# Designs tried in a protein design run: designed miniproteins, single chains, continued (5). Part 2

Each design is a single chain, and the fold is of that chain. pLDDT is the mean over its residues in the fold that is shown.

## One batch from the design tools (miniprotein)

Design m16040
Fold by ESMFold2-Fast:
Structure m16040 (fold): chain A 86 residues (1-86)
Amino acid sequence: MKLIIVVRNATEEQKKEFIEEAEELKKRGYDVKVEVEGDTVTIEIGNLSVEEMIGYALRAIGLGLDGYEVKVTIDGDTLTIEITFP
């Protein structure tokens, strides 16, 4: 399965944290692609387990409960989580 995380309207600090987390996953042997365009960070992970995806979904739910805009889309074997900060 493939996970795509899109973070929109991120602060410079938040953007840096997401990039660092993506680089750590890459060092651990995950197939990670990170792209940064302005205040948007896109992270793609190609070899994530279902259990690992559940972990990311729980983090996204936490952000939604904190009042951030969270959108989840499933298309085939691809899970996309979009997070927009205020």
Scores: mean pLDDT 77

Design m16042
Fold by ESMFold2-Fast:
Structure m16042 (fold): chain A 89 residues (1-89)
Amino acid sequence: LSEEIKREVTISMVIIGLSLVKLEAEKWEDEKKKEEAIKLAEEAIEKLTNEDLDGAIEALEKLKEVLKDDPESVRLVELAIKEVKELKE
């Protein structure tokens, strides 16, 4: 019971966090970096929505690499990776 609710809440919070990363990326002048970041964030959201935790982690790791020059976004993505890995436990 509580495990199911915890999983749903955690996934929802990660999706909200990724939506904020997408909004921040829209402000970037580097069009290629912006497009890649938005694409990977959307891929991670899709994987999370389908409960493909392994696929979500893969997309988040790629997103982290694209965001490496933005410490705030990297921190948010690292927290998302940690939360998703804990759900996979």
Scores: mean pLDDT 80

Design m16043
Fold by ESMFold2-Fast:
Structure m16043 (fold): chain A 88 residues (1-88)
Amino acid sequence: SEEIERLLREARELAREALELAMEALRLGADVRRAIALALRAIGLLIDIDRAEELLKQGKLSRQQAEELLEEARRLLEEARRLVEEAK
């Protein structure tokens, strides 16, 4: 499904951006515990997206599962953006 592939690509891009922003927050002097927790959540989500891409190739991934991964990536990105702004 082209739509499911698009959802997973968007989720991966947002999760990568969240990881980069969590690392930027560390550089800016944000709370280390909060920044590391966000980075670990982003890494875990990237692993889940890799698994989902393999399930998609096998025809075993639902649209709902892809939408849930995208929504989690959006939430992580928002949290990471807030942490960077708080650290500035």
Scores: mean pLDDT 90

Design m16044
Fold by ESMFold2-Fast:
Structure m16044 (fold): chain A 60 residues (1-60)
Amino acid sequence: DVEKRLEAIKAGYEALAPYAAQLTPEQLDAVRALMRKLVDEGKTPEEVRQAVQAAVDAAL
């Protein structure tokens, strides 16, 4: 379902956006890679948001 995948991608980027300036390029790439993996696994927007937030918290 393309619509569900796009909502999951959007949720991930919305969770990442406030912290993007505080992360290194390597940390940003790692979070984006995690987001792509979870979207490909069919995770929900909420699951993707939670995973991105956890990854950001671990990086900071």
Scores: mean pLDDT 82

Design m16045
Fold by ESMFold2-Fast:
Structure m16045 (fold): chain A 81 residues (1-81)
Amino acid sequence: SLEKQRLLARAVGHEILAIGYELEGDYRKAAESYLQAGKIYHELGEKDKAIEWFEKAIRYYEKSGDTELAEEARKLLEEVK
């Protein structure tokens, strides 16, 4: 459907933003963008992609010192597995 295509485009947009923030060293914003991509892929039923992006979000939240946000992302990861 057009709605699923729009969601997929938004997920890809968040992936691109996350990579951009990662290259800039903004690990918190990179984590937030990876988290948003993971949530959209989870909604789309794309389990493997959701897992991949949640794992990246956790890593970058830990790297930025955002331990509580990393824990929140881990809870989302366990819901997908």
Scores: mean pLDDT 89

Design m16046
Fold by ESMFold2-Fast:
Structure m16046 (fold): chain A 62 residues (1-62)
Amino acid sequence: MVRGRLKEGVTLELPSGVVLKAGDEIEIKKLDEEYAEVTNLNTGEKAIIHLAQAEKIKSLLE
């Protein structure tokens, strides 16, 4: 599990329509070898994404 604040100047829209905005508190949990759950703690929205995308989001957390 990883938690951090999304970097200033960054906005991401996930394929499920979940939006991550600069300054939002983001939590990422690995589910299996292919997928991770991303939670925007500011909005309560959740999305299931591929691990490669989750790793990219982790690199954008402070």
Scores: mean pLDDT 83

Design m16047
Fold by ESMFold2-Fast:
Structure m16047 (fold): chain A 56 residues (1-56)
Amino acid sequence: SMEEILAELRRIAETSTDRGVVAAAERLIRDIEAGKMSLEEARAGLEAVRRLEAES
């Protein structure tokens, strides 16, 4: 759900030590909260942020 995606992005933004990962998560949260993304787009964005986190 969108709420679960937002909760995970907030967790990543609060716990990540990589500034690029934090910035990506925060930007995605803003776009979702502004209604700019579908559920599918939000899920794809979360997956992209998770890949960045794994590479860091």
Scores: mean pLDDT 82

Design m16048
Fold by ESMFold2-Fast:
Structure m16048 (fold): chain A 99 residues (1-99)
Amino acid sequence: AEELLEKLKSDSPEERRRAVIEAVNLPDKQKALEILGEALKDPDPEVRRTAVLGLADLAQSSDEEVREQAIKLLEEAKTDPDPLVRRYAEAALEYVKSR
């Protein structure tokens, strides 16, 4: 929700990472995707890694539109400068393809 977008502006990477975790549990999955997409642009690689893990969960959603958008964001994360962000994105996409 709007409160989580405000938390993403926190000076604390741990607070921003917490907002990402909370976003995955939002009933509005389109809002969750918006928040996770913003978190992929975070300067802290730990926040971006957490966002990729959240997108991996959304890529398993029963909602096809949510799955497709999460997969698209995971494909973008494959080009991240952090090697663990890339690895998590690749692992999530490989898992989705195995279905």
Scores: mean pLDDT 83

Design m16049
Fold by ESMFold2-Fast:
Structure m16049 (fold): chain A 69 residues (1-69)
Amino acid sequence: SGEEAIKLAEEALKAAEEGKDEEAIKLGNRAQRLAVQSLARGDEEKAREAAELLQKARKILEERGVNPG
């Protein structure tokens, strides 16, 4: 759901901030904004883009040994 996507993006952002990973922070922030816009407007394209950016952020965090929660 959109609420779950927002929560996961927030958790990834927190983990990225703790790990000080600038790229993961950027991707998580963009994913959160797109997830909010998608939920508010029913925009499928933004929902898909948010999910893809969130996945990339989590992958970066995992590769750097940061637990995204």
Scores: mean pLDDT 71

Design m16050
Fold by ESMFold2-Fast:
Structure m16050 (fold): chain A 85 residues (1-85)
Amino acid sequence: MEIDLAMAQVALSVTITVIRRSEEVDVDEAEESLRRAASLVPEEYREEAERAAEEGIERIREGKGDKEVILEALEEVLRKIAELE
């Protein structure tokens, strides 16, 4: 259970690191990373993780793919998933 939460957090942390080091950001990959992280969360927390991911995706879309907005959205979702422990 906790291992699956840790894997979701690691996956998002890797994506955040890659985006931070990249000059160009693929918005579709950022959105897919959020959906993937939510799917890695145990069923017990999945609804809340999916809601957090959807909120993050909406923020990315409202920000029109701005790198800073994408990073803030990913970090917010990572924080929310970490709080599910």
Scores: mean pLDDT 79

Design m16051
Fold by ESMFold2-Fast:
Structure m16051 (fold): chain A 57 residues (1-57)
Amino acid sequence: PVETLERAADVLVRAARENPRITADQAAEALRTVGRFEGASEEDIERAVKRLRERIA
């Protein structure tokens, strides 16, 4: 599940950079949804979200 979160984060970071209508909050929520669907722990999800936000900023 961690590898899936990292791959999803890469896609979401690119989408947010390409489209100014996609906010960091929207990308973070999408990543949380993917993580929950994949059965990742909340701790792993929130670490991935933190890294995603840092990459978008």
Scores: mean pLDDT 80

Design m16052
Fold by ESMFold2-Fast:
Structure m16052 (fold): chain A 90 residues (1-90)
Amino acid sequence: DDFKKGLEYFKKGKYEEAIEKYKEALKKYPDYHPARGVALANIGDVYKKQGKYEKAIEYYEEAAKIFEEGGNLDLAEKIRKKIEEVKSKM
């Protein structure tokens, strides 16, 4: 499970390895599948943790768009709130 391995790397502070696992997950799903949105949001979380706020926002915006296009409006709103939180730290 690429998501499980990605989370394990993230918890260990292995941010590059975490991103690679989440990107592997992205390749397995079509554009507006919810799992693609989850993978992009997880990459955003990694960049946020690194203080790379512009990159975090880019990945969160892509995740929110995928959730919106897939009809997962509650998930999209959660990601939109994460974008607002990151912007407040810039």
Scores: mean pLDDT 85

Design m16053
Fold by ESMFold2-Fast:
Structure m16053 (fold): chain A 60 residues (1-60)
Amino acid sequence: SIKEELYKAVEEYLKKEAKEYNWSDEELKEKIEFYKKYIDTLSEKEQKKALESLKSSLES
């Protein structure tokens, strides 16, 4: 589903940020949980738009 793809993209993005900024495993996990909950509040249309934007950022 689009939601599952967005979850994976967010996790990938946050893992890259964690390496760059030396986040702890706990900080990374907290950020992932926060964004997953945020995604759960979005409509399918908003989730698709967010996924497109995030994929663009990951491929840059």
Scores: mean pLDDT 81

Design m16054
Fold by ESMFold2-Fast:
Structure m16054 (fold): chain A 89 residues (1-89)
Amino acid sequence: SAEAAALAAEARELLRRAKELAMAALKQATDRSKMLRAIGLILRAIGLEFDLDLLLAAPGPDLVAQLQAIVAEAKALVKEAEALQAEIA
């Protein structure tokens, strides 16, 4: 559906943004703890991209609700990545 396509596009953009911010944080980090946090955020974003791709390959009756959940998680990842980048800057 158009609604599912829009949610999938939003999720992909948010996950791209989260990885971009986490990668920037990783490049700027000087201590092991912040580097590991950045790596963790990158891996979580990759995991959500994999979940999104699986969901789109085999859509069920709850597709819109499942996409909304991925969007919410991706938004949380962006906030965590922004917070980490601000802490490092």
Scores: mean pLDDT 89

Design m16055
Fold by ESMFold2-Fast:
Structure m16055 (fold): chain A 60 residues (1-60)
Amino acid sequence: MYRFRIRTASDEAARALARELRARYPDASVRVEGTTVVIETDEPLERAIGVALDAIGLAL
C-alpha cells in the first residue's frame, strides 16, 4: 500500500482534486483532510507514482 498527501490552496481545491482522482483512479482510496488530499493505493510503485504525479498536475 502507498499513501500520498497532496496539499492544495483551499478546501474547495482539495474537494475538486479528490473528485478528479476518484474519477481517474476508482480503486484508490481518496479522502480530504481540510486542504490536504490523502490518496491510498495498492497498485505497484510505478503506477502509484503515476497517481501522485497526476494529483500534483491537477492541483496546479
Scores: mean pLDDT 75

Design m16056
Fold by ESMFold2-Fast:
Parts: structure tokens; C-alpha cells; sequence
Structure m16056 (fold): chain A 60 residues (1-60)
């Protein structure tokens, strides 16, 4: 199946949770999305960096 589509859905769930004030749920979804994107695109890809940045901002 399309791993990129799965990662995009996880990122979307993370954004929804963040908007609802559920930082723990948002962080979990962003972690899952980042892990999938690393497997498909590699660690240095812009999409990976963008999703990891969102996770970092939530954990700050």
C-alpha cells in the first residue's frame, strides 16, 4: 500500500489533535508519520524534516 498516503493521514491526525489541544496525541501521530516518511523518503528529505520540526515544537 502507499506508505506516503499513510504518513499524510497520520500527519493530518496530528494537526487535528494539536488544534484540539491534545499535545500528547499530536506528538504520537507526528512520531508515527516521521518514522514512515524516513522509511520511504530517507531522513534528509524535506517532508521528513518538516514533520520532525512539528514534533520538536510540540516537545519544546
Amino acid sequence: GPTLEEAEELRKKGEEAEKAGNTEEAARHYREATALLIRVLGETHPRVRETAKKLGELLA
Scores: mean pLDDT 81

Design m16057
Fold by ESMFold2-Fast:
Structure m16057 (fold): chain A 130 residues (1-130)
Amino acid sequence: SDLDEKERKAGEQVRKDVGEEMERRAAELARAAGAERVEREVVLESGTEVDLLVVIKGKKILIEVKARTTDVTEEQLERLKKDAEENGAVLVLLAPEEGITPEGRELAEKYGIIAVSEEDFAETLAAIVA
């Protein structure tokens, strides 16, 4: 219903606001790692919005920022995997250390997604482009 849709959109906006600081830090780390291009809130040709698009040494990396690795549904993971494959990109799920569970990491790996904490993010970017 119209009311339910307004409530859903308000919830989505709060999640975006909460993730903004982590997205900003991730963008700074990507630039420090030698990224040629860093874009925030990117809309792909499919219409899917991703939090960050990073290009390092010609490699495209799509980054989704979440409070927890389990905040994504399997349906969302399948869609993101397809979008990453169609764009020739590596997909990274970025969360704070306390938001990364073994179960969430295993689920992300099942869909070809790299789940990483902020602390390991720079090292993960270096590994992707090696």
Scores: mean pLDDT 78

Design m16058
Fold by ESMFold2-Fast:
Structure m16058 (fold): chain A 58 residues (1-58)
Amino acid sequence: SELIKRLQEDLEKVFPDNEEIRKLLEKMIEALKNKNYSEFVDYGAEYARLLREELEKK
């Protein structure tokens, strides 16, 4: 899946030291593998929230 590849790249390239973001990306990948799209959307919303918080840090 293209989405799984993108999320795996994000694990390596985007905020690699952020434990919460890494765990959410792993949960999103797992949800996609299980075709649990409702969980994927829920984890994706939390991921977007944490990304905004990281982008506000200097």
Scores: mean pLDDT 74

Design m16059
Fold by ESMFold2-Fast:
Structure m16059 (fold): chain A 100 residues (1-100)
Amino acid sequence: DPELEAQARQLAETALWLARRLAEALGVEILSESSSATLTEDGVPVGRGVVTGVITPEGVERYKAWAKHTGLPELDVGPGDVITIEVTLTPGSSSVSISA
């Protein structure tokens, strides 16, 4: 379905944009970005955005503070660690995963 494929591409662009904004807010120096647009077997559009980068000293303190307030997982991260931020969007839901 060309309309669902277009929706998946739009969700992928939005997911990458959100991952970039989260990286900037967390003081991450971006090393790489990628996005993907897929349809499930049930025809649900899925957009994914992935940002990988180096966390700054300020970003470590911001991440620890925000993880407690936003329900993000606590990571054992230090300054200079490489982290990956993944945002997945569907028409009715969003998920964020952060790994080190």
Scores: mean pLDDT 82

Design m16060
Fold by ESMFold2-Fast:
Structure m16060 (fold): chain A 78 residues (1-78)
Amino acid sequence: SVPALDLDADAVEEAIAADPELKAELEELEREAEEVRKKVEELIAAGKEEEAKELFERKMAELLERARELALRAAALA
């Protein structure tokens, strides 16, 4: 078992799929993650590697926190 992970991943996934609000929020997180990825790739291509790293670290932290909150809400419904 992964230390400190109390979430059943399969139960969380089923709970998200069953709840239209949670499903919509997951889809929005996935869209925002793609937008971040695209912007990071554009910055790297432009030679702005430090800006790309800062954007990735900041946005990834925000998205991971939101994903954790979503997973906890889904787990409470499972």
Scores: mean pLDDT 77

Design m16061
Fold by ESMFold2-Fast:
Structure m16061 (fold): chain A 86 residues (1-86)
Amino acid sequence: MEELEEEYERLLKELKEKIEELKKDKSKEEEAKKLEFELEILEGMYLISRGISKLTKDEEFGKEMLEKYIEKVKELLKKAEKLLKE
């Protein structure tokens, strides 16, 4: 579990850094803001899922949800990388 949380935090940091790089390009600022908004929603949903996992004491549910959020952050990273290459 802790290793997955560390991976999630690492990916979040990497994504935030790429969004800040996109914001430096005025032509990409709108797309960068969209990615930032999607990330804020994702982080909010992750916190809710963590609360549910703790309340239900379902460690497998918590792990599955964390893995799903990691994949969603990876999808946002791919979008940011594509925009940076343009």
Scores: mean pLDDT 80

Design m16062
Fold by ESMFold2-Fast:
Structure m16062 (fold): chain A 102 residues (1-102)
Amino acid sequence: MTLDEALEAIKEAIVKKNPKYAEEADRFVEQLRALVAAGAEVTRVGRKKIDGKDYVIIELRFTLDGKEYTLRLIVTEDGEIRVESEGLTPEDWAALSARAAR
């Protein structure tokens, strides 16, 4: 599975379960693409099946000011999203999003 295939699958799962979140799903996918464009390494992309449910997993690793960060996304076929981050503060996330938009 490619990153683009995983991002599309995530968007489809969110929109199918909750059409009202289509704009949020689009912004989220754009933010992830911006991270990769800014040099984030895609360390894991794939599908897993757990207890009969499909999960899409994306893991990104990136460095800001010499400090390493990991972002992990787990999305169920039901459109539930779990975001796990290590070392990243809300301020770091906002700064990264602003940098990617330039």
Scores: mean pLDDT 71

Design m16063
Fold by ESMFold2-Fast:
Structure m16063 (fold): chain A 68 residues (1-68)
Amino acid sequence: GKELEEKAIRYGMAGALYGLQGDRERGLEYAKKAEEYGKKAFEEGDKEGGQSGLRSARGARDAALTYG
């Protein structure tokens, strides 16, 4: 639960930073990793952590698509 949420948030933050720097490919790669960990948190019954992780992944993807 908590560990998967933290991984999702960390990957999402990294993806957003890559996206903001114009690195679309890395931004999307890290957004995908954030989504995977957010989904795993959801599967473990951590609904709050899963939702948080998926929001982080969406932010990273949007940044990569907009600025990368």
Scores: mean pLDDT 82

Design m16064
Fold by ESMFold2-Fast:
Structure m16064 (fold): chain A 58 residues (1-58)
Amino acid sequence: LSPELEAEMLLALGLMARSVGDRETAIRQLEEAIRIYEEAGIENEDLRLAREELERLK
């Protein structure tokens, strides 16, 4: 599994958790997605979206 795909899956799971009101799970999944993108050196729209969504949850 590529880091980009793993991070995309975690981003999707975080957004789904948010949609059902599971704030704690959403924060954890989004933080993990951001970590993987940053460690892999990936700077794309998905990383930007993950950061924006995490800031809304704080």
Scores: mean pLDDT 83

Design m16065
Fold by ESMFold2-Fast:
Structure m16065 (fold): chain A 76 residues (1-76)
Amino acid sequence: KNDIAMKATEAAGKVPGVGSREATAVFIAVKENVDASEEELFEAVYNALLQAGASPEVAREAAKAATEAVKKAKEE
């Protein structure tokens, strides 16, 4: 739900190169894919970040951070 998407967006926002546009893309992608598999969530966030203008390197690191944050939030 929204709380998990907010935590994932905060984690991705700590990655250098993630600005407001990229953070918004992460929030929407996580919110729409919160119940997806870890792999599907990563791909959704990665593709959303590329569409928002992030480089592949930044998109990968931010997607990894967001996916890990979702995983931890679901364990709590």
Scores: mean pLDDT 83

Design m16066
Fold by ESMFold2-Fast:
Structure m16066 (fold): chain A 72 residues (1-72)
Amino acid sequence: MSLEELVEKLRELPDDEVAEIFDLAFGQGNFEEAAKRLEELTGVKGISPEDAAKAAAIAFVDRAIERTKALL
């Protein structure tokens, strides 16, 4: 699975689940647990910790930008 496909899978997840994966990767520094959680939520296997972190960052930032625009 490509990074782009992984980001699309994350876009299908609820905000709280995306935030959980982001917190595991960047809040707690637990990239392996972030990848494992993403595999559980998407059913995708063999997600690298690096790809999980990148996908979570992209999805989280996209949602943060949209929420910030709504507040302005």
Scores: mean pLDDT 77

Design m16067
Fold by ESMFold2-Fast:
Structure m16067 (fold): chain A 55 residues (1-55)
Amino acid sequence: MPPLSEEERQRLLDGAREAARNGALPAVERAIQVAKEHGDEELVAEIERIKAEYA
């Protein structure tokens, strides 16, 4: 897949934070999967940290 733009990365991060804050773990896992599909290992690590922060 093509790499995510800065805007797309920010949207995914914001969505993951809201999902984690609301306890919607399946939505956080989906965001991690989207980041993996785009090969964005830094974004995967950031979303994993968000998930851990709200666990």
Scores: mean pLDDT 80

Design m16068
Fold by ESMFold2-Fast:
Structure m16068 (fold): chain A 67 residues (1-67)
Amino acid sequence: TEEKLKEELEEFKRYAEEGDLEGATKEAMELIKLGADPEKVNEFLRAVGEGDWEKAVELAEEMKKEV
């Protein structure tokens, strides 16, 4: 559901704010399973992989606004 997707986006944002690479990566995979846009999720994974936590948080916030 949109509610579940929004909840997982909040969880992803939390991991990104904490700099938890492992948690953020697992959460990104869960977002795909819930029907999130694969292009947006790939942007998350790219930002996380580059250590750009601020960008990862911004992307999560953008997706939350679209849900």
Scores: mean pLDDT 78

Design m16070
Fold by ESMFold2-Fast:
Structure m16070 (fold): chain A 93 residues (1-93)
Amino acid sequence: AEALELIQEAALALEEAARLAPALRPAVAEALGHLAAGANALQAGDGERAAEHLRRAAELAREAAERARGDPEAQALLEEAARKAEEAARLAA
């Protein structure tokens, strides 16, 4: 359950970041898609596939954070989402 809780927390942080910085909405949507795929893989017992999706979500969140110039709150949320997705990937593997 710990990995699923981290995925949920990462998703909430991504959604809030998109609310604060709407220009990042497409990147956030892609990261959310990978978080959902990671959660589905975990529930199916496929830890390797889950870890791959969760690492991709973390990568996308970090890329979005670099583009969140002038919005430190959105940047912090994207960095939090990346960190939580990466920790979930570590637990899934």
Scores: mean pLDDT 89

Design m16071
Fold by ESMFold2-Fast:
Structure m16071 (fold): chain A 79 residues (1-79)
Amino acid sequence: GSVDDAEVNTGIALIIAAVERTIMKRTKKPVALRITNAETGEVVAEIDEDGNVTIHGRLEGDFIVERKEGDKTERKELK
């Protein structure tokens, strides 16, 4: 066969992890404001509706701020 039993077991573990991650993603807190690096597209910081701040990276360079307001998403570039 083209796949070893060890690779099959690893594949099954990855599928289970992906399913668990997807389930957890569905229950994540809604994000009210997101700060994204304009050059890399990387999410640098997120603020939830309760005002809790989660920092994923370093605030350097140009940024895009996305705010969710009802059915609208406002985007503004920060330098």
Scores: mean pLDDT 60

Design m16072
Fold by ESMFold2-Fast:
Structure m16072 (fold): chain A 62 residues (1-62)
Amino acid sequence: PKILATIEKDFTAKTPEELTLKKGDVVEILEILDIEHVLAKNLKTGEEGIIPTSVIGEVKTV
């Protein structure tokens, strides 16, 4: 099953490992790294990177 999350806040990558996202983007959560960070894939662009959990809104399993 895939874990999908809707982004609720704009986020700009500060390092090459991070993923830039806009509010309303949908990502697949690939791995939970720690309480503050997940590895995610932007379903619109196919890009993968680290994002803070604070920008994650709704989560669903498909």
Scores: mean pLDDT 85

Design m16074
Fold by ESMFold2-Fast:
Structure m16074 (fold): chain A 102 residues (1-102)
Amino acid sequence: MSAEERAKEALELYEKGLKLYEQEKYEEAVKEFDKAIELAPTFVGAYVNKAKALYKLEKYEEAVEYFEKAKELLESYGLGFPSEEDEKIYEEAKKKVEEKKK
């Protein structure tokens, strides 16, 4: 598969994941985002939306991990999170992790 074909397939998998997320099929959405990440390991959007789906599944530790991976990629480009809402979900996920340790 060419680099162009991999990028196109990753985008299609990502869009499928977004549709599954909108349908509240969070486990299925995570699987599609995972496939997108495998084809395009620098695809920030796939990491952010996987983290958001994991948050909905109450997998807060995993959600934080994928938000941090997205943040590391974004910082390497000199960027912050794509939206204030994404940053808010990340902060809420971190609070949920700390609450479970108490």
Scores: mean pLDDT 83

